# Designed miniproteins, single chains, continued (2): the designs that were tried, part 57

Each design is a single chain, and the fold is of that chain. pLDDT is the mean over its residues in the fold that is shown.

## One batch from the design tools (miniprotein)

Design m6086
Fold by ESMFold2-Fast:
Structure m6086 (fold): chain A 87 residues (1-87)
Amino acid sequence: SKKEELKKEIDRLIDQAVAEFEATPPESEEEWRQRFLRLAQRLVDKVEELAKKYGFSKEEIDSLIGEALQRLADRFVALRKKREAEK
């Protein structure tokens, strides 16, 4: 379904964002926060673009954006914990 295709595309976008972040690690806590916010905004914009293209309602788009942002946040929390465990 189009919803399943969109969810797969969102997962791919999140994987790309995490990989980009890992390739160029931030130098400070502030840079980590700023880069996360920039990646989150990029994800929001792309999810909104794709969902509108597929004809989803505003309410459905808002729900998909919320889910995608939570998933991105969970991935970044896991990444941070992994880096802190590597002493």
Scores: mean pLDDT 79

Design m6087
Fold by ESMFold2-Fast:
Structure m6087 (fold): chain A 58 residues (1-58)
Amino acid sequence: LSPVQKRVGLAELEKLRAKVPADNKEALALLDEAERYVQQGRLEEARALVQKAIELLK
């Protein structure tokens, strides 16, 4: 994973986290886990967690 791809992924996760209500602990935990996977270069797993968090938000 290139530094640029990692930076973009982290920025998108930060934007998503800002849109999540503070009381939605499950969605926030999933986004935190997704950030760890992005840091590790595991984009497929990060995307799955982001999708799950979005579904919990809606």
Scores: mean pLDDT 77

Design m6088
Fold by ESMFold2-Fast:
Structure m6088 (fold): chain A 94 residues (1-94)
Amino acid sequence: NAEEVEKEVQKIIDEYSDKRLEEVRKAFPDLSEEELRYLAALVTALEEGDYDTALVIRSELYRKGLLTPERLRGIGELIGDERLIEAAERIENR
């Protein structure tokens, strides 16, 4: 069942990443293409209000260690979510 879950996650990433991939690449030029696709998919899901899909993507990012305070801030800046930016600042303990 873990393999089936991974396949469904990959389908979601593939479908959601294209819309925001270029903006995410510009914001996070240090990330690999695989990492950029995960972040781009999260940005798209959040912008479209697809919170169920956003939770799935966020869980995968957390497991992979890709969800850092710096990247949360960048996502918040891309979508204009002040609460996400404030949360990132609080985690970084600036």
Scores: mean pLDDT 75

Design m6090
Fold by ESMFold2-Fast:
Structure m6090 (fold): chain A 70 residues (1-70)
Amino acid sequence: MSEEELTAEVYILAGAAYISVGDYEGAVEYYEKAIEVGRGELKKIALEMLAEALEKLGKYEEAEEARKKA
């Protein structure tokens, strides 16, 4: 995998770790970082996970926008 893909995967894993401890704001930050560096399928995965974390925070409009980009 490219260095960008590996970095995106690390950010996705970090976001998932924040979700596991209930820190949805932290998860959003790391999924946004994954989207910035991610390409193709990894970017789509990060956008879908971002949308779920945003819904947990009650940010439904932002979650809908993230899903439209996935």
Scores: mean pLDDT 82

Design m6091
Fold by ESMFold2-Fast:
Structure m6091 (fold): chain A 120 residues (1-120)
Amino acid sequence: VAEKRIELYDSLIAEDPNNAEAYTYRGYAYLQLGKYDEAIADFDKAIALDPNNAAAYLLKGEAYLQQGKYDEAAKEYEKAIELAEKQNSPILPVAYEKLAEVYEKQGKLEEAKKYREKAK
């Protein structure tokens, strides 16, 4: 089903190559398929079109996390948190949990605990 969603978003992007939302959704479909480099490229395009898209930073961080690139994942999640806090975005608790997960992978257990508490 993710492959059929990619075909749909390919069509939407061909119709409007400045559709930031279509890049975000196609990137997410690539992420679900484990195609992390393709996902990151789509999230980069979404961010270039809409630099205030906190969700695109969150998903780009997830792709880096799945690749074991913890420093890159942390930077993307920190940017997602910064934007989500300014926007009072409902993704904020998820962004805190994801940053906590990265700190846990890095052995920064006290920092991880603090961000998990913020997610409440």
Scores: mean pLDDT 87

Design m6093
Fold by ESMFold2-Fast:
Structure m6093 (fold): chain A 83 residues (1-83)
Amino acid sequence: PAPLRVEVEVKAEGNTLHVRVRSDAPPGARVQVFVDGKLAGEAVLDEDGRAELTVEIPPGKHKVRVVVTDERGSAAVELEVET
């Protein structure tokens, strides 16, 4: 089986983080965004393999983890953000 592919783009604006996710997972696959290990937001992939969400993020440097889950399992992307 091919590995699940996940691509993440983020944009910080003040105390918010705009998260865009692209994946080859099927429509309805679960998208979870964690900030410093805490669940900050959830979405599902649309029919184009995309999800967009906005989460709240405190000032400073934080670790953001985006997890996409389907029937094959989960794949994660980790990145560092400064607001």
Scores: mean pLDDT 82

Design m6094
Fold by ESMFold2-Fast:
Structure m6094 (fold): chain A 64 residues (1-64)
Amino acid sequence: SPEEYLEKGKEYEKQGKIEEAIEYYKKVLEESEDPELKEEAAQKLGELGDPEPGIREIKEAVLG
């Protein structure tokens, strides 16, 4: 269920497995009809993958 995907994402995030956490948060957005679950997953993705910290920093250093 989408709730299980959100919980797994949080577990992977806690373990430092950021790539796996992002994958499960994306599954919440794809499978959930609940606006609250989608909002929480979207906020988590915003913090972890959008913007992606390393890519964001490199882009600003190169492009200004």
Scores: mean pLDDT 70

Design m6095
Fold by ESMFold2-Fast:
Structure m6095 (fold): chain A 60 residues (1-60)
Amino acid sequence: MLKSEVEAPSEEKAKEIAEELRKLFPDAKVTVEGNTVIIETDRSVEEHIGAVLRAIGLAL
């Protein structure tokens, strides 16, 4: 299991990033705490990091 934390510039952006991640990885556990997005998944490191970066780009 991989766990990552992404700090967004605002709670609104954190929510947007979380929603994009849920679309890309519906099997992942995505939690928002303030402006921090916590992602937990059993996918590969490459796939996990790629999805996080894509979600950030889509939410910008």
Scores: mean pLDDT 78

Design m6096
Fold by ESMFold2-Fast:
Structure m6096 (fold): chain A 99 residues (1-99)
Amino acid sequence: PSDEEIEEGIALIVQAVANLAMEKGDYEGAARLYKRAAERFKDSVLAPELYLNAGKAYYKAGKKDEAREWFEKAIRLAEQNPKADPSILEEAKRLLEEV
């Protein structure tokens, strides 16, 4: 496997751990995990989704200003990546209107 494939695999694992933190109500812990993954893997096809999930975690943690910033970053990355899931762009735009 390439370094890119290994990094994508690590990003998926961190996302799974952060998703579990969200399910447990550890929104601040989830936000930190998504933020670190998003910043480390910003060139990954998964980056828009990681930025979106960081925003969701910040919003659930009551950090609305941070949530807005991460939704805006998710939108920018999704618009720049034609291989990103188009549902990520649509969801980020909807959530930005709610903040």
Scores: mean pLDDT 82

Design m6097
Fold by ESMFold2-Fast:
Parts: sequence; C-alpha cells; structure tokens
Structure m6097 (fold): chain A 74 residues (1-74)
Amino acid sequence: MTAEELAKKGAEAAQQGDFEKAKEYLEKALELDPNYAEAWALLGSLYRALGELEKAEEYFAKAKALDPENEAAR
C-alpha cells in the first residue's frame, strides 16, 4: 500500500466522521513518505474539524513548505 492510497483512505474516513481512523491512515502515509504534502494538509484539515486550530495551522505550514506556491502541480 502506498502513501497515496493511505492518504485517500484517511480522507474517506474523515468524510465519514471517523477521525480516529482518518488520523491513523494519514500517520501511516507519513511513515511511508514524510514528504507527502497532501497527507500533511489532510491532517491539518482533520485538526481544524476537531477545533484544534493551532495544530491545524502547524500541519498546513508543513504541507506548504513541501509544496510552496505550486498548487497547480497537484
């Protein structure tokens, strides 16, 4: 299973409201590829949904650092 597949499963779990499963999948994606910007962004979205805005900003900052101003390359 690739980091991309794990991040996709994480996003799917988050959309279903299963934030524990979503976090687990996204953390596994980052274990396989810590430079996978999408997984950092999805974790940021998760913490934002949980009301942890400071953590959300930290994860979004990491995603931006890995994909600076190149949103068209996604």
Scores: mean pLDDT 78

Design m6099
Fold by ESMFold2-Fast:
Structure m6099 (fold): chain A 68 residues (1-68)
Amino acid sequence: SPLDTLIAVLRELATTMSPERRALVEEAIRAATEDKDLARAAALLRQAGFSEEFVADLVEGIRRLYAE
């Protein structure tokens, strides 16, 4: 699914990060997928070091997928 592809990309990007930043990415994935808390997912991805532009585009994409 498109969501599974986005999660795979996030995990791939996280492989080059510190363990602390990888933990933030996994928590963001959980917040977005289990809790459907996109605001928390966005905040965690920003803490992990992703750009505001990347995070905004990703969150909007996930919101649209959930609207289907």
Scores: mean pLDDT 83

Design m6100
Fold by ESMFold2-Fast:
Structure m6100 (fold): chain A 98 residues (1-98)
Amino acid sequence: MENEKKEILEEIDKLIAEAEKSDHPFRDQVLEILREVKEIAEKAETEDELNMIKLAVDYGKKALESEDPFEQEVYLALASMIIATVKRILEEREKRRR
């Protein structure tokens, strides 16, 4: 878990740096998503949470790499939906702990 979490955080930081240097039309939206993914990744404790975060990172990366505006918007929407789902899971876990 810890080693896998560190690898995910390193990948997110690399993608943030890449997006900041990009002339991509959705650069600011990709940056917002990647920063949100980093926040939830730091709070992730389960393998299922890490797998969902990896999927969100993959969609963010695909949005940045895609040349098709429709694909870019779809990948950004999918990443946002996964982020919202993980945030809900983390909030539910925190409520159950105290």
Scores: mean pLDDT 80

Design m6102
Fold by ESMFold2-Fast:
Structure m6102 (fold): chain A 87 residues (1-87)
Amino acid sequence: KTEENLKKALEYARKALEALDSGDVETARKYVGEAIKYASKASTNPLAREALKHLLRAYQALKEGNVDEARKHVEKAIEYLEKALKE
């Protein structure tokens, strides 16, 4: 169900942010990848599509070593996923 995919996307996006806070960029990149997977499955929801765009930008920023840009995009993705869940 879309709600379960939204919750999983949010869970992994939050784990990515925690990994960035601890300086573990490789773990953050893996969790952003998982968040992309679940946000994509929820993409019938317009807010999940906005979150997906930000997660894709975060993934690219991490590949380029731009941790600050990646953090901003993960935070935006979390905002959109929380709005999608109305929690």
Scores: mean pLDDT 87

Design m6103
Fold by ESMFold2-Fast:
Structure m6103 (fold): chain A 77 residues (1-77)
Amino acid sequence: VEELLKKAEEYEKKSEEAFKKGEELDEEARRLLAEDPSKRLEAIELGAEGGVYYILGSSYKIASESLRKKAEELLKK
């Protein structure tokens, strides 16, 4: 059970890191467009990369939640 909780914690941290990276990329894309509209293609590329990190973050979050639920079920005996 403790191993499942520890793994869930690791995935939760990975999820948070991925979401943070996605937010950073989205903010950078928005900043580029605000500073220079001619850099629209670069902003789109950054936004797409941010989207990939959001998908990764969501996947890790789901995995973490599933592991926590499994650990709770095992603790209920």
Scores: mean pLDDT 81

Design m6104
Fold by ESMFold2-Fast:
Structure m6104 (fold): chain A 84 residues (1-84)
Amino acid sequence: MEELIRKALEHAKEAREHAKAGNVDEALKHLEEAKRTLSQVAENPDVAEALRKVSEAIRHLKAGNVDKALEHTEEAIETLEKAL
C-alpha cells in the first residue's frame, strides 16, 4: 500500500514540474499514471481524496486550465504526503 502511494506521489510531482515547464502532454501522462496507481488503493479515504484531486487536475488540464490543474495537483501531493 505505502509503495503504491509513494509511486503515485512521484507521478504527481513529475506532473507538477512538467505543467510548470509548459509540457502539458507529459504532465497529463503522469497524472493519468497517478490516477491508475491510486485506483488500486482507493479503499483508503486519503487516497480516495487524492484520486478525486488528480481527476480534477486531469479535467482542467484537458480544458487548457493549467493554473487550476496545477492547484489540484499540489492538493493531491499534500494529501498523499499526509497519508504516508
Scores: mean pLDDT 85

Design m6105
Fold by ESMFold2-Fast:
Structure m6105 (fold): chain A 61 residues (1-61)
Amino acid sequence: SKEEQEIKALGLRAIREGMEVGNQKAIQLGKEAIELAEQGRLSDARKKAVEALKLNEEAAK
């Protein structure tokens, strides 16, 4: 679905940014978000992706 693809894109962004700033927790949350999205657990996946992105913002800027 479009929502699944959007959440996966957020998860991939969280992994990329986490790798750049050395944030292992954000990388792990991004991976979990992608796995949950593939399972159709879109609400849980989005929460994980957003948490990962927030951690990267706090680590970088």
Scores: mean pLDDT 85

Design m6106
Fold by ESMFold2-Fast:
Parts: sequence; structure tokens; C-alpha cells
Structure m6106 (fold): chain A 61 residues (1-61)
Amino acid sequence: MEEERQRLYAEARELALELHGGDEAAARATIAKLLGEQRAKGLDFVEALRATVERLRKELE
């Protein structure tokens, strides 16, 4: 379970960095915002991370 969290967060970080051209601050802010939105819907941390990864992938299309 912890390995899944680490994998999803790493994936979200790489996608957010790509979206923001390597801007670490912008990438972290985007992940925090998306995680907060998904968590507010009642999703647990792992499900919120999956939703965040999916949303970031769509943004890069």
C-alpha cells in the first residue's frame, strides 16, 4: 500500500513538472490543489492521487 502511494505521487510529480516546464513550485502547488479537491470529495489519499494523475495526464494531451 505504501509503495502504491509513493509510485502515484512520483507519477503526479513528473507529470506536473512536465506541465509546468520544470517549475517545482508550480508543480507542487498544482498537485496540492488537485489532491485537496479530490480529498474534499471524500476520496482517500490513494484514490485522490489516482484522480490527480489522471487529470494531469489529460492536461498534457
Scores: mean pLDDT 81

Design m6107
Fold by ESMFold2-Fast:
Structure m6107 (fold): chain A 56 residues (1-56)
Amino acid sequence: GRAEAEELLAELRRLAPQAPATAAAGIHDVERLLAQGRYEEAVRAARNALAAIRAE
């Protein structure tokens, strides 16, 4: 839900120094989806971005 998406967004911001381009893209997508009230899509986008950062 919304709280989970916001928590994952905070984690993306903390990891941004490790993978700036991937983190920036993920942050932008999550913020857009949150603004649109698409909380489940925001959670999925955040998880995908975190997985991509961890794979680098």
Scores: mean pLDDT 82

Design m6108
Fold by ESMFold2-Fast:
Structure m6108 (fold): chain A 70 residues (1-70)
Amino acid sequence: MSEEEILRRALAVTRETGAALLSALKALGAPEDVVAFAEELEAQTTDQREVARALAERLGADPALVDEYL
């Protein structure tokens, strides 16, 4: 699964269940570096949109992807 596909699925889980992005990423088996980055963000903010935008930027995904889900 591509990093963008993992992010899309994690965003969908967060939208559908209200779970934190970090929890969704771990459940989907995201790469260790992506999970570590998300853990650092979650320690600093509870804003899931902020976490999602930072993750999209890191993965080279279009930030508009976040607006489709959150």
Scores: mean pLDDT 77

Design m6109
Fold by ESMFold2-Fast:
Structure m6109 (fold): chain A 62 residues (1-62)
Amino acid sequence: MQLTEEQLQQETMITLARMVLEISKKVGDEEGKKLAQQALEYAEQGDIEKAKELLKKAVASM
């Protein structure tokens, strides 16, 4: 069965959120870590737009 573009975006967003969370932990960015964790939760729920917004905020806080 063909993966939908939305499902592919969800998997990509989960991966990116986990990477940003790891980077935030290494640099000691507590705000970025919280935002990346929230982005991961939204990505796992399939809310890709909210996950993208939170990831942008997490990266900007670094």
Scores: mean pLDDT 79

Design m6110
Fold by ESMFold2-Fast:
Structure m6110 (fold): chain A 74 residues (1-74)
Amino acid sequence: SHNEEALEHLKKAGAALREGDYEKAIEHAKKAYEFSTDERAKEHLKKAIEALKEGDEEKAEKHLLSAYQTLLSS
């Protein structure tokens, strides 16, 4: 399903962030946004992408986690 694809990309975005690979994290977060059907999850993904572009690791991780939890409850 689209949400399963979004969750897989979210997991990869989180892993890339922990490795310090912000470009890869942004790529996967954007794919998670494209596959997500939940508007609340999309807003968290948008904020995570903005935080990643700013280099704000803590803010990015928080919003990626919120998107993940939202998709699990969808």
Scores: mean pLDDT 86

Design m6111
Fold by ESMFold2-Fast:
Formats: sequence, C-alpha cells, structure tokens
Structure m6111 (fold): chain A 63 residues (1-63)
Amino acid sequence: SREELLARAEALLAEIQRLTDEARALEAAQPGTPEAAARLAALGARIAALSAELLRLADELAA
C-alpha cells in the first residue's frame, strides 16, 4: 500500500507540474483574451485540487 500511495503521489506531482508549466506558458504569452483568463482560472483550480489531494496522501504516508 505504501508503494501504491507513493506512485499516486508521483503521478499527482507530475500532473501538477504539467499544469503549472501550461499556466506559466500562458501567462508569459499574455494573450489578453477572456478565454485565456478563463483557462488560467481553470488551471489554477485544478492545481489547487490536486495539491490538496497530494497533502492528503502525504498525511497518509506520514501515518
């Protein structure tokens, strides 16, 4: 089970990194469109949700 939790944490970290890279690239491009603003908000919300899940897994691993 610990190996399964670690694998899940690694997968979450990889997805957070991908989404963060996408958000940074979009911010750097500064498209100035409402569509870009909506996408940044969606990326931020997804990153926050995955980060919360990662913290829950970290607590489980620490137990």
Scores: mean pLDDT 85

Design m6112
Fold by ESMFold2-Fast:
Structure m6112 (fold): chain A 84 residues (1-84)
Amino acid sequence: GLSKEQILRAIGRILQAIGLELDAEKLKDKELAKKAKEYAQKAKDYAMKALKSKDEKEAKKYLKKADEYLEKAEKALKEGKEKE
C-alpha cells in the first residue's frame, strides 16, 4: 500500500484544490473563474487518484499531475484578482 507520507500528501492536495475551487467561485471575471475552477477540479481528481493508487510510483505520477493543475488554478486565480 501507500506510505503514510504519500497518503497525507494526497489529502493535502485534495484540500488545496477544494480551497482553490471555492476561491474561483468568488472571482468577478466569469471566464477566469470557470478556468480556475476547472483546473482545481482536475487537481482534485488527480490527488484522489493518487490516494487510491496501489503503489508509491503510481501515486507520485498522479501527485505530479495534481501539482501541475494546482499551479494552473493558482495562476488563473491570480490573474482574476489582479483584474479586480
Scores: mean pLDDT 86

Design m6114
Fold by ESMFold2-Fast:
Structure m6114 (fold): chain A 119 residues (1-119)
Amino acid sequence: MVEVVESGGGTFAEGGSATLTMKFSAPAEQVVGVSWLAERPGKGGIAVASISGDGKKTSYAEEVKGRATISIDKSKSTAYLNLNDLKKEDTATYYGIAHVLENNVLKMVAGEGAKVTVV
């Protein structure tokens, strides 16, 4: 069974930086990518960043473009989201999502989320 565990949440100052980490238990050969989803109070969920399993293709939401960096280390079964120049609008629960391909079926596996509060 694939598991995702996020860390790095907490309370941060506006203009500061946060690094969110996800660890996944999937076999490395099955992980074709990861993404981070932010669920904001009163604003719904958005995909904030994604990266392919080979690290070569990245995508960022407009709201975090230029402030966010996503990275993946498949050898350590770990991915990161670095958020710089934090805004109060970055306050959200952030879910790490592993994109796992098994028998030509793509499964999205999420953790329980890391809560980020910007004050």
Scores: mean pLDDT 84

Design m6115
Fold by ESMFold2-Fast:
Structure m6115 (fold): chain A 53 residues (1-53)
Amino acid sequence: SEIDKAAEENRKELAELKKELDADPSKSPMQKSIELFRKLAEGVEEIIRIRQS
């Protein structure tokens, strides 16, 4: 389903973001956590939109 596909893609994107943030020395651990939470929120919004469509 589209929901399952979106969830899988969001999981992959989150994992890639984690790797990118881990390699970035310019950001504090707090800033990295905020970026990850923001990405999680975007993924949840995408799934909700698909469900409501």
Scores: mean pLDDT 80

Design m6116
Fold by ESMFold2-Fast:
Structure m6116 (fold): chain A 50 residues (1-50)
Amino acid sequence: MDPELEAEARRFVDEALAAGKTVEQILDEASRRGEEFTRAVTRILVERGL
């Protein structure tokens, strides 16, 4: 995976969780940015035990 894309996905997850969004809401928003971004977000959520 692109290191820049992974960094953006990590920031996105951190900001969304800080805003009180659910895993379902985070994944829905990520899906609108494309498949690669959604995959990165999903991986990060799994790594965090979510």
Scores: mean pLDDT 82

Design m6118
Fold by ESMFold2-Fast:
Structure m6118 (fold): chain A 60 residues (1-60)
Amino acid sequence: MDDNLAVSQAVAEVLPLADTLSPEEVAERIRERALALGASPDLAESAARVVRRYLEERRA
């Protein structure tokens, strides 16, 4: 799978849980799912960090 598609799929699957999970928990699940879908560790970590920041800013 393309790395960008793996990350997009992980975000689409996990982001709906944002209202029930902490930003850190959402980010960790995105990282794990992106890796499971074949994304590189660097891209999975970057995506998790970006989503965590987005959720923290949304709730601040």
Scores: mean pLDDT 79

Design m6119
Fold by ESMFold2-Fast:
Structure m6119 (fold): chain A 96 residues (1-96)
Amino acid sequence: DIEKAIEELKKAAQRAADNARAGDVEGTLSALREFIRASDKLAELVKNPEKKREISLLTVAGALRAIGALLDGRYDDAAQTIEETSEKIIKIAKED
């Protein structure tokens, strides 16, 4: 069910963003791993191959950008990147 996958992605993204804002680097990386897994599951449920690819590319790019910000101590930037990436992925999945 795509709606359940979207809710799982939202929860993983929120946990990652909350941990990032708290400056919990290890907690953020753990939650970000769950975010990537949830995004992969959502991409699997999407029928359009271009939208599957777009979700995968956004997930990789967003994760790398968030990790970069996190390691630089830019915790709010890391959280915002995770939230924005999640919103874009959800929008693409809903348009399928």
Scores: mean pLDDT 89

Design m6120
Fold by ESMFold2-Fast:
Parts: sequence; C-alpha cells; structure tokens
Structure m6120 (fold): chain A 56 residues (1-56)
Amino acid sequence: EELKKKLLELIGEILRAIGDIIEAEAAGDEEAAAKAEEELEKKKKELDEVEKEIEE
C-alpha cells in the first residue's frame, strides 16, 4: 500500500533527524541541534497524518 510505504519512508527520515540532533549536540552546536529538532517535529506531524489515513 502507498500509505504504508510513505510511513516507512517517514520513519527513516525521523531516524536521520535524530542522528543529526545527536551529532550537533556532540559538537556543541546548539543552533544545528535546534534546526534538526524542528525537522523532526515536521516529520512526526507528517507521520501522524499518514497514520490517520491508514486507519480511516
């Protein structure tokens, strides 16, 4: 199903954003960490929308 494929792709993007946050925090780059957190928030919102479509 297309929605399930999108769900898996979003999960991958979320994991990448988490990695970016960890790298930024390890480097002491608070601005980069904040930007990565914002991207994570956007992807989580998209994930919620896809899950809602699947459960309809």
Scores: mean pLDDT 79

Design m6121
Fold by ESMFold2-Fast:
Structure m6121 (fold): chain A 65 residues (1-65)
Amino acid sequence: SLEEVAKEAVKLYEKKYNVKLKERAVEFVKQLIEKHLDEETAKNPEKVVEKLEKILLDMLPEFEA
């Protein structure tokens, strides 16, 4: 599901950048996937983080715990 992909993408980002994000970051990432990525890419959390990396680095600091 898109929810599970967004949750795994958040975990992958947290591990890569050594940060902890608030739970609401999952919903935000889900919105970004729906807006910017095709259905096929949206199935892969690693590709999600890769393709959205610049937006995530700019925006996810707002969601740091």
Scores: mean pLDDT 84

Design m6122
Fold by ESMFold2-Fast:
Structure m6122 (fold): chain A 85 residues (1-85)
Amino acid sequence: MYSEEVRKGLEAYKEKNYEEAVEHFEKALALDPDDAETLEKLGEAYEKLGKKEEAKEYYLKAAEIYEKKKQYEKAEELKKKAEEA
């Protein structure tokens, strides 16, 4: 279900290689820009890097996609993360 780049990004994130995680998630989004789960993970990786503005941007993009899918609870969670980032 996820691309090879999402898998590599998740492995890098798990190993706390957040910069590598960002690179892999960005490559995944180049292939599927509306992957809300990957947008959320990219936000989390930027948050771990202390890049608050980038984290906020990707959390809000993910929230918009979840709202379009009528997943309102998940969208609200991500909007709160964006405010806290």
Scores: mean pLDDT 83

